# Designed miniproteins, single chains, continued (4), part 43

Each design is a single chain, and the fold is of that chain. pLDDT is the mean over its residues in the fold that is shown.

## One batch from the design tools (miniprotein)

Design m13567
Fold by ESMFold2-Fast:
Formats: C-alpha cells, sequence, structure tokens
Structure m13567 (fold): chain A 70 residues (1-70)
C-alpha cells in the first residue's frame, strides 16, 4: 500500500510534539506514525535498531523526520 503523505506543516507539528514529550511518549507517537505510513515488520526492525541508540525525544524526532522524507 502507498505510504501516507504528510504536509510540511503536519511534519513540523509532529516533530515539535515529539520534542515536547518524554522519551516513552515520543516512541509511542513515532510508532503510530509508522503504522499510518504502513511500515513493514522488516522496516520496523531497522527503526527499532536506530531507536535503541536514541536517548532523547529530539533523537526520536530525527528518526521520524528521516522516514517522513521517504
Amino acid sequence: SKPKKFSEEEKKELIEKIKNSDFLEAVKILSKVLGDLGVSEEEREKIAEKLKKAKTPEEVAEILKEFLEK
């Protein structure tokens, strides 16, 4: 299936929301967005690997930004 498209305004809002969340909430928001994008189990594993290296909401926001640009 085709991934969901986000406007620049929606991307900025999501990134800002993640940055203003704690790490756990940021991960939850990212997971929801990945679901909306129709990310496969294999791609989720790759994202989980990057997420293990993340320690702050800002780093979670960077991971989201990368995937929204695909």
Scores: mean pLDDT 75

Design m13568
Fold by ESMFold2-Fast:
Structure m13568 (fold): chain A 70 residues (1-70)
Amino acid sequence: NAEEKIKEAEELMKKGSEYLRQGDFDKAAEYFKKAMELLKEVEDEMDSRTVSLYVAAALGYVAAEIEKEL
């Protein structure tokens, strides 16, 4: 089931990036946050790939939140 959650997190990150590109920073932040939550659920099974995904999602979330203030 961890693989399923990782795939879902990747899809959420893709959507977050799409919203970030469109300037919809509120939705971008929401999708990156959901990806982080899913990856947190599989933290016991995290390898370098899943850690990298989590960091990428966190950076996307921070970028979206910063853009909301600009």
Scores: mean pLDDT 81

Design m13569
Fold by ESMFold2-Fast:
Structure m13569 (fold): chain A 66 residues (1-66)
Amino acid sequence: VTLRVTGVTSDADVARVGRILAEFGIEILSMERQGDTLLVKVKATPEQVDAAIAALRAAGFTAERV
């Protein structure tokens, strides 16, 4: 599964996204930053992905499944 996260403007934001994903037990396979967008390839259940998207949005990012 790949997540597209926008509003990522700093290395601190990248770290925050990673911490949110780890909190839900999501395995991060890769991260690629393109400007203010972070593409995160993960190994996760659908339920973990939905919870992580909600948490990322609550943290001030946009997040969607690609």
Scores: mean pLDDT 84

Design m13570
Fold by ESMFold2-Fast:
Structure m13570 (fold): chain A 75 residues (1-75)
Amino acid sequence: MEKIEELKEKGEEALKKGDYETALKYIEELIDLGAYEEALELGMELLRATKDEDVPQELVSRLVGLIIRAIGGIL
């Protein structure tokens, strides 16, 4: 749990700073560890944060793909 909690905290801090690329990295690492529920939570927070921002479409596409992977892991 310590590693998962650390990654979630780092991802939330990256989100708070507006560092969306770093937040995506931590979401992917959470998925790699099987922390699908935590990855989904962070991914949805990131998606909400980007809705009014001028962000690259590539970033949004990667985020949506990670959210889908997290949902699939929960099932």
Scores: mean pLDDT 80

Design m13571
Fold by ESMFold2-Fast:
Structure m13571 (fold): chain A 65 residues (1-65)
Amino acid sequence: MKLIAVVGGKTREEAEEAGKRAMEEFGADDYIALEGATTEEAKEKAKEISEKTGALVGLVAGSAA
């Protein structure tokens, strides 16, 4: 089953770094980086991706700081 990490960060660069880290640490097959996303927005995006693709989707980072 394909594993996709949905990650958020205050900047796009932070979100992309979190996504790459998720692939390395958790063995995620892909990631989606969301700049400025709240934890709720990230959860909704993860749900949408899971429903459309059937992939297992995890949240790695929220933009709440």
Scores: mean pLDDT 69

Design m13572
Fold by ESMFold2-Fast:
Structure m13572 (fold): chain A 53 residues (1-53)
Amino acid sequence: ALEQREKDREELKALAGSIFAPGSKERLAAYNQVDEDFKAGKSVVEMKANLVA
């Protein structure tokens, strides 16, 4: 369902927030990366890999 995709997206953004410092350009870039990957239809596994690369 759409709700599950939005939940996954928010969980990945929370993960990005735990990896990168608050207010950093890297954190903002990570949030944008998650949003673009979701638009591209990438899996949660691929998006997690992109965040920790």
Scores: mean pLDDT 76

Design m13574
Fold by ESMFold2-Fast:
Structure m13574 (fold): chain A 85 residues (1-85)
Amino acid sequence: SQAKLEKVKQLSKEAKKYIEEKDEEKAREKLKELKKVVEEISDPAILQEALEELKELLKLAKEKNFEELELSIQNFIDYVEKKLK
């Protein structure tokens, strides 16, 4: 669904903004919202887009030294990769 793809991109953008602003709590809230959306997605193309967005968020969390957020994002990446198999 195009609407699901747009929601994935929007929530990823919002999570990125909060990580850049060093608001780890709001970043985690956006990741939880993103996970709920991704759990409803079966389209491999949209799951692949979500995976790419999550990998960018992981890099940013590492740069900011948000260890708990980094772990949460890595677990989410692992989940999406399993859904793609």
Scores: mean pLDDT 87

Design m13575
Fold by ESMFold2-Fast:
Formats: sequence, C-alpha cells, structure tokens
Structure m13575 (fold): chain A 68 residues (1-68)
Amino acid sequence: MLIPTEDALAALEQHITALAEELNIPEEEKQKVIEEVREKLKDKKELSRQELLELHREVVERMEKLGA
C-alpha cells in the first residue's frame, strides 16, 4: 500500500508534536525535526508502508536524543 506524502507528513508532524510535548523539547528543535522530514520527502509523491515505518523510527530516535 502506498501512502500520499502529504498524509504521511501530517501523521509524522502530529507524532513529532506529541513527542515534543512529552519530552519537553523546545519549539526550535521540534521545527528542525519537522523540516528534516519535509526535506527527505520533498521529491516523493508517495511512500511505501515500510518507508513510513522507517521514517517514524528515525523520528522517535532523534526526538529521544533531543530530549536527553
């Protein structure tokens, strides 16, 4: 199944925002993570389920590192 990039980005932004609240990450750092995700997806129209899962994993790891 292919997921439109806009839908994947919206879901990832919601998750990043929730993690930033939970881990008390500054707005500036949250915005950097969102921009990194947008840049990675800039040339893609759709993502596979596996690609979205991998991006989600990378986002979680990065947010946890910022919260530490």
Scores: mean pLDDT 81

Design m13577
Fold by ESMFold2-Fast:
Structure m13577 (fold): chain A 86 residues (1-86)
Amino acid sequence: MIVKVLGRGLDEASAKAIEDGARAAGQAGGKVTIEREGDEVKAIVENASVGGILAVLGGAVEAMLNGHELKTTVEGDTITIEVSPK
């Protein structure tokens, strides 16, 4: 399973939460690619375990609690979580 997080308009705490979640997913056995540019984060986790998916969701939920909007889309074996300003 592949999990993608596409964050934009992020504050520092939300960007860090998304990056930390993706790194935790890598430690749980996933292949992780993290790209950050200013207030945007793109994180891709390939071969995500259940624990890896939960770690990624935890980061996205923290961004939501910090005032961001989440949109989740599932297409085949790929989950995409978009984190955006309200």
Scores: mean pLDDT 83

Design m13578
Fold by ESMFold2-Fast:
Structure m13578 (fold): chain A 115 residues (1-115)
Amino acid sequence: MDKLLEQLKERAKELSKLSAEEALRALGFSPELIAHLLARGEEQAKKLAILLSLLGLDPRVFRDILENLDFEEAAREIIRLFLSLRPNFDWDFIIETLEELGLSDVAELLREVIE
């Protein structure tokens, strides 16, 4: 697990250096879903890409959530679903990585969901 967490952190760092469109494309989002997310906010789209990358999640599984919810609600639902599947995950590592990448708002949202 530790080696996987370090790999997820390095991938998230790489994505943080890309544009929102490039980050979403690197994660395998469809052109239609990328256009939809960018139209709702480039900054929010990039934050979602980094969060999904850190959690090791396939965006195709969350297409309906990503299409129908705003950024905050989509992030909360994704985090809740992940918690139900992996309750013993190293959330402190994810929170610290998000803060290191300048995503303190996403880190706070994650704390609110995990309590």
Scores: mean pLDDT 77

Design m13579
Fold by ESMFold2-Fast:
Structure m13579 (fold): chain A 67 residues (1-67)
Amino acid sequence: REELAKKAKEALEKGGASKEDAEKVYEAALNGDSIKAGNEVARALAKGRASAEGAQEAGKYASLAGE
């Protein structure tokens, strides 16, 4: 779970998201809240601060961490 949450954070940061936005995804994924993690990824993407590819990869790892 923790390793997948870290991968989600790293994918979002590589996509250009701020450290703060990536940390919110990490915390939600670490707590197993895949819905909250997905919402935070969507917020970063909506702000135009994360690439579509980075957001998709982050969402995948966040979903897996929530299982």
Scores: mean pLDDT 74

Design m13580
Fold by ESMFold2-Fast:
Structure m13580 (fold): chain A 89 residues (1-89)
Amino acid sequence: SKLREELLRLLKEIREEKDLEKAKELGLRAVELVEKLLLEQGADPKEVQFEADIVKALIEMALSPELVRKIVEDYLIDTGVLSREELEE
């Protein structure tokens, strides 16, 4: 899907990003795309919003680009939107 392709592009950008504020911006955009993908799969909108709000708060509090990357990757694996193997591409 187009959303999945954009998500994979954002992940590649996050992996290379060294600026904390830009990494946070990219991470928040990735969370938005995950929300859209989960809703397309028929997930409960209230559960999607609750989990996304927690992840967004963690991204905003992150002290390094590496922590932003870890938060986003953990969220993708936990939601099943991407597997660990797909994250290694």
Scores: mean pLDDT 85

Design m13581
Fold by ESMFold2-Fast:
Structure m13581 (fold): chain A 58 residues (1-58)
Amino acid sequence: MSKEILEAEILIALGRMALSLGMKELARELFEKALEIAEKANAPKELIEEAKEGLEEV
């Protein structure tokens, strides 16, 4: 697994944590970074969709 894919997964997890704490702006930034990294790394569609779902929740 590439480190970029792992980084995107970590950012998604942090974004979800930020959402649960009510930190919507931070969550948005984290999900946007995760999406950019996932797309650049040609990550699986499932991971890209997880980042997009996070953005829909903020």
Scores: mean pLDDT 83

Design m13582
Fold by ESMFold2-Fast:
Structure m13582 (fold): chain A 70 residues (1-70)
Amino acid sequence: SVFDPLALPREEAIELLREALRLARELGAPEEVIELLERLLRTVEEGGPDEAVASALARGVLEDIRAVYE
């Protein structure tokens, strides 16, 4: 459920960040972007940000990586 912030949002954010990181590497994104994605992934895995914020950031990053292909 969208109402379970402790489990679903964090796990979802981790999955989205991993996908974004994989796409960024395959697209040949700048090293700065790769480093930022790796730092975000580690921060979410370590339980740093609020779960809702982490999920929103992960989705935004994934959309930005995909938008490079327009």
Scores: mean pLDDT 67

Design m13583
Fold by ESMFold2-Fast:
Parts: C-alpha cells; sequence; structure tokens
Structure m13583 (fold): chain A 74 residues (1-74)
C-alpha cells in the first residue's frame, strides 16, 4: 500500500532527525506527519486483512516497529 510505505518513510525520517539534538523541532514536525500517515495506513491494513492476512500482519508489525524506533530516538 502506498500509505503504508509513505508512513514508514516519514517515521524513519523522524527517527533520524531525533538522533540530532539540533534538529528536534524538525523531528517533531516529521513525527506529526508520520503519525497522521500511520493512522491512515492502519485503515489500509484492516482492509487488506480480509484479503491477505499475512501481508496485513507484516505491514502492521512494520508500522508498530517504526513507531517504537521513533520513541527510542526521542
Amino acid sequence: SPLVQEALEELKRATELFKDPSKKDEAIEEYKRGLGLYGAALGEVDRTAQRDPEKAQADRDALNKAIEEVEKAM
């Protein structure tokens, strides 16, 4: 799903920005965008689960791991 991929990319950017203390404000803005995309991506995962439960679980696990990585970098 394009939404899942976009959410993962934004959350990864937020994680990298949080590693630099001078980029904290930029990291917060990227994280806010990532959270919005994360919510939309979870909706796509739920729709996918009826057709392809293994793919839906993999996408959900990837999204949850991306959130965990941002939280660890904060």
Scores: mean pLDDT 85

Design m13585
Fold by ESMFold2-Fast:
Structure m13585 (fold): chain A 56 residues (1-56)
Amino acid sequence: DEEEKKKKEFAEKMQKLTEEWVEKAYKLGLFSDEEIEEFQKKEEEKVKKLKEEEEK
């Protein structure tokens, strides 16, 4: 379970760090145009799914 636990923990940490870093990066302008678009696309996709489920 060490490997599985590590993978899960790492994935969770990465997501958390990414979200936190994205917020700061937007403000500081550390992200590249392409990276910003990629993250925006991901968020838009997630929001779209959540909104569709929420409406139902």
Scores: mean pLDDT 69

Design m13586
Fold by ESMFold2-Fast:
Structure m13586 (fold): chain A 66 residues (1-66)
Amino acid sequence: MRAEIEAESEISLLVMAGTIAELAGDLEAAIEYYEKALALVEKTKGADHPEALALRERIAELREKL
C-alpha cells in the first residue's frame, strides 16, 4: 500500500504537470511528464492497464505533432 500510494500521488502530479505543459503549448515538456507518469503506471499497475494505454495514446498523439 505505501509504495502504491506514493506512486499514485506522483503519477497524478506528473499527469497534471503534463496537462499544464500541453495547455501552454510546450509539447516536448508535456511528453516528458507523460512518459514519467507512464513508467510509474507500468511499474505499479502493469503495461496493459487502462491508465498505461491512455498515456501511451496521448504521448503518441503529441509526438505526431512534433
Scores: mean pLDDT 80

Design m13587
Fold by ESMFold2-Fast:
Structure m13587 (fold): chain A 58 residues (1-58)
Amino acid sequence: SLEEQLDKLLEEMRANLDDPEKVEEIYKKISELVEKATPEQQKRIAERFREILEERGA
C-alpha cells in the first residue's frame, strides 16, 4: 500500500539523516508517491516528513 511504501521510505530517511545523498534519494521517492497520492494522503506525507526534519532540528 502507499502507507507501507511511505513508512519504509521514512524509516530509511531517519536511519540516514547524516547522509545527505541518501536523504536526497529518499526525498525523490517520497515526491513520486506524493504525485500519485490523494490530497489527504499528500497532507499526511507532508506532516510525517516535517516530523522527521523536526527531530533533526531543521
Scores: mean pLDDT 75

Design m13588
Fold by ESMFold2-Fast:
Structure m13588 (fold): chain A 82 residues (1-82)
Amino acid sequence: AATDAAVAEIEALGQRHLERLVEMAKKLGASEEDIKRIEETVREATQRAVDLARQGKISEASAVLTAGILRAIGDLIDLEIK
């Protein structure tokens, strides 16, 4: 079904972004605490997006996932800038 496909895509996108952001954080010399914070931000956004998609709220799911990824990127930039 369309909802099942959307859930699978959101989970896949969340996982890809999590892996990429964690790799970037490690390359920047981030602490284990900073890496965990980035992981938690992406995982929480992905889970919220999945829950919304399962309710058929695909546009809201996309918005939540995007916002979470942008927040994680912001945390990564703050780490680089200090």
Scores: mean pLDDT 83

Design m13589
Fold by ESMFold2-Fast:
Structure m13589 (fold): chain A 100 residues (1-100)
Amino acid sequence: SAEEEARLDAAADAVADQILDTLRRNKGKSKEEKEAEIRELLKTFADYLMKRYGKEAAIRFLERVRERLLERAHQEGFSKEDIEIALKAIDEVLKEVEKK
């Protein structure tokens, strides 16, 4: 439903915001540590959505996280490196969801 889609999009926007906060908090950590933390966050939500709502909901969620992240990261002046770390984590989780 439109209301369910709106709730899913709102959850995705909140997760995108949390990813950006993770990148800010972890400036001193390695690329691998940042990527792993973001991937674990995304996997937790994607697995929950797949179990409860199915594959299409999880895919929609991850695509919306990607869209919101790119918008906010550009506006807030995040480094190309930090953006690439987040996008790689999103793309890896998306591929895992798509193969299930």
Scores: mean pLDDT 86

Design m13590
Fold by ESMFold2-Fast:
Structure m13590 (fold): chain A 55 residues (1-55)
Amino acid sequence: SSREEAQRIVDGARRLGEMLQDPRVLAAADEAERLLAAGATAAQVADVLRAAGVT
């Protein structure tokens, strides 16, 4: 489902931030998770992460 895909993207970004010890990436993952909780689509979540420089 779109929600499961969006959650996978957020989880991946958070893991990447942990591996890189990058607070910018972690902050982007937190913002994406907040939007997902508010009903954002996978595309909107991906756009937020891309805007923060996370791909």
Scores: mean pLDDT 79

Design m13591
Fold by ESMFold2-Fast:
Structure m13591 (fold): chain A 93 residues (1-93)
Amino acid sequence: SKALEAARLAIEGAMEALKSKDIEAIRLATGAALRGIGAIFNSEKLGDEVTAARDALAAGELALRAAEIAGNKKGKELGRKAIELAREALREG
């Protein structure tokens, strides 16, 4: 599932941003991880791929913002890829 792959990438991007000492980056990255977990739950437990894709998109956007504040290049790349895949999942749903 593109929504699941997007959620995984968003969580990985959030984990990169969590290496930061910046409180705002940590807050946004924590939000990204929680939304990514929600996307996985909606896909795997509820079979709701549209809600999963929306949650994954929100997770990717939060992860990208967190990584930008953190100055983490890997986190930014992961967040951008998560957003791209989540948007593709929404177009296919």
Scores: mean pLDDT 89

Design m13592
Fold by ESMFold2-Fast:
Structure m13592 (fold): chain A 56 residues (1-56)
Amino acid sequence: SLEKLRKEYEELARRYEEEARRLRETVSEREAILAEASAGVYRIGAASSKLSLEKE
């Protein structure tokens, strides 16, 4: 369902956001930026799914 998909995207976005924070402190700014970009993609997916959910 779109509701399940939205929750999965939100969870993935959160995980990548936390990973990005950790990477900035311990590994590489470049890796942190890539993790943030991944989180952004999942946030967009969650928003798109949310807009469609009202039709379901």
Scores: mean pLDDT 75

Design m13593
Fold by ESMFold2-Fast:
Structure m13593 (fold): chain A 99 residues (1-99)
Amino acid sequence: MEELLEELKKLLGVDTLEGIREAIFNKAMDLVAKSDIPLALLRWYLKHHDLTPEQVAELEAEIARLERDSQKGDELVKLINAGLEDPENQERILELLKE
């Protein structure tokens, strides 16, 4: 248990369990906020414009990247709410932070 908490503290630059929770929450909110508006705009553009197959592929790749970032942010918030005392939650958070 302590090893995963120490890794999280080191990775996030914090010294407390509350500091870990706050840092992960802020990172999750940043990921979601940076994804939501661009996702809506790119999906709207793809739907309403005649694009070349190359342009479609580029936009679909960017949409997929932003969807992954948004999903990652949502999962981080769920894991924090489920409890940082659970080693399985700690391990999953570390996996997400290293992606």
Scores: mean pLDDT 79

Design m13594
Fold by ESMFold2-Fast:
Structure m13594 (fold): chain A 86 residues (1-86)
Amino acid sequence: MKLTLTFENLDDNEKAKYIALAEELEKKGLKVEVKVEGNTVTITLDNLTPEQAIAYLLSAIGEELEGNKVSIKVEGDDFTITIKRV
């Protein structure tokens, strides 16, 4: 199962925060890919159980729900969440 988290319209401090999050998840033994493009950070988590994917999905929504635009896409076993800072 694959979870893709896309954070858009970030400042430099917010980009550093999400890069650090990706590094922490990789240290926990998760398969992590991070891509930085301008003010956008994309974190891809692979080889997740359904329970882990749901937990990370809820964490991403819960942390970014206030004041941000959130888009969620589900395709089979893959989840994509896009969070745009306002």
Scores: mean pLDDT 73

Design m13595
Fold by ESMFold2-Fast:
Structure m13595 (fold): chain A 95 residues (1-95)
Amino acid sequence: SLDEVVKRIIENIRENEKEILEKIAEKSGLPVEVIEQAFKSFFEKVRAGEATPEDVAQLLLYLHVVLELSYREIGEILGVSASSVRRILEHYFGR
């Protein structure tokens, strides 16, 4: 289910926050400190156990639309399939 995919993304971020930030910086070509500032509120929610599926969807949207990362690249960073990334984005922002 989408709920299981979202849970897996949140768990992977909680366990691998620094590595995920570094991978986003590498693939986007932006400094790590810029990525940290952009996602500060989201990572604070993840650490507090307060991150929602909507928060995850917003993260994926930013990575895809603003940072121009492909579904495959986002999936590789977050430890899920490209198809799972697409399904979350279509569910929250699709028609």
Scores: mean pLDDT 88

Design m13596
Fold by ESMFold2-Fast:
Structure m13596 (fold): chain A 104 residues (1-104)
Amino acid sequence: GLKATVDELLDEGDEDAMIRILESIVRGLEKRVEELLKQLEEAQKNNDSEKIAEVQKELQELREELETLREVLRDALPRLSPDSQKRAEELIKRIDELLERIDS
């Protein structure tokens, strides 16, 4: 899982690789949130109750993935250099913004 990969990379001292992987994951999640919210708005305009339920389920699953990623990043913070910690804090902020968009 993600936590095991992060722990392994930190144990190997490869903070930059770990942060780059997490930045890539967050970028992918940002794109998924944008796509799902667009699909939800379209389904709502079309009164497509089945599609609304499907997209809401996918948004809930994505919310759980984001919460897990946020916890993994928070747990890693004390182990990071100041520069990597700043980048990780920026990723946590981006995750919090995505969670707020899902909850709105």
Scores: mean pLDDT 87

Design m13597
Fold by ESMFold2-Fast:
Structure m13597 (fold): chain A 100 residues (1-100)
Amino acid sequence: MKVTLFAEASDPEGIALAQKEAERLRAQGKEADVLIVEGDPVQKAEEYLAERARAGEPPHLGVAPIPGTNAVVSVLVTPDARFEVRDGKVVSDDLDSPRI
């Protein structure tokens, strides 16, 4: 699965966390990209992935660091469903997906 890591352009800590995570994923042989956005990186990740899903793109994972914490939010968006994962917990909106 391809992973896109999001960070706010004016948040150097968030950018550093996204770059570190992308480097770790690439070291494992996974595809990982960093996308720097303006505004809330979690909200921008959801908007970006939802638009990609609407355009018929294959599902991929978005990860955004939460400023002021050591936590990250993972978001998976498909044409049929949206999933948010926080530290091993899955949150789904209008789920039309298999059991996870």
Scores: mean pLDDT 64

Design m13598
Fold by ESMFold2-Fast:
Structure m13598 (fold): chain A 71 residues (1-71)
Amino acid sequence: MTLEEELEKALEEARKLVEKGIKEKNPEYAKEALRLAELWLLFAKNQKLPEEYLERFEEAIREAEEVLKKL
C-alpha cells in the first residue's frame, strides 16, 4: 500500500465513521473519526504533505467535531 493509498483510506474511514455516528446517533463513532483525523493531520504536518491533504483532514476534524457537538 502506498502513502497516498493510506491517506485516501484514512479519509474514507473517517467519513464512514462520521456517517455511522449520525445514523446510529452514537457519539463513540464521531469520537473515533475525530481521533483518526487528528492523528493523520499530525502525521501529514510532520511529513510536510501537500496542503490538499492537510485541508482535507482539517475538514474531516471539523465535520467530526460538529457531529459530536450535536449528538
Scores: mean pLDDT 83

Design m13599
Fold by ESMFold2-Fast:
Structure m13599 (fold): chain A 95 residues (1-95)
Amino acid sequence: SPLAEAIVLFVELAYEAEGRKLTPDERERIKRAAELIVQGLKEISKALENGDYEKARELVDQLVDELARLYGLSPEERERMRAHFHRVLDRLIER
């Protein structure tokens, strides 16, 4: 995905500005996270455009579960991430 590649590039440039380089493993994990986020946000955006707020919430939960698995998050860390993403979604619905 061009958007996922752009996210990876922005992260690499931010690291380089601080005088460090991403390892190949860090880069690959960030790339997979970026691809999940780009795809998830496209699906969430479509659900919101259709007024399907229940579907949007379900898609947020799916994205959180995928990211939590990718980063090996604990159940407590996953629930904190889920709560944060749902707060962001609520603000988008309220605009």
Scores: mean pLDDT 83

Design m13600
Fold by ESMFold2-Fast:
Structure m13600 (fold): chain A 65 residues (1-65)
Amino acid sequence: SMMELERRIEEAKEIAEELGLKVVKAEGDTLYIGYKDFTRETALKVTAAQIYGVALGIKVKAVAE
């Protein structure tokens, strides 16, 4: 349902924010994380968010700001 999707998006958002990532938008089943400099640290955090996203059925995409 839409309510269950919204809950899963909110959980994915909370995980991304806990990892120190900037959430720029959510659209459908996809959460978008913004970055300015793609450092090794940023890559590891994005990868962690993507792994958690798979468990939640949410796609996590990194986008340059």
Scores: mean pLDDT 85

Design m13601
Fold by ESMFold2-Fast:
Structure m13601 (fold): chain A 94 residues (1-94)
Amino acid sequence: MEKAEELIKKGEEAEKQGKYLEAAEYYFQAGILYSLLGDYEKAIEAYEKAAEQYLKVGDYEMAAFAYRRIALLYKKMGDEEKAKEYLEKAKELL
């Protein structure tokens, strides 16, 4: 299992090569690792990048899942308004 920073770099390289699904998977895994480390701001950034890439390939279910992960992190940070915003974004995709 790789460090979160290494996963972000692999995602960026995959994205540069037009490998959007591979990029999404790397960014999503980075979001999980940053979340486990308690770095919620970096986890949110990684999940947002993952959602963007999933949307590019038409994987609305995984993009919605990433948005729900972001909403959970905003709740942990005490930002109920942002949490609600991302839950609505997830709902609109399905």
Scores: mean pLDDT 88

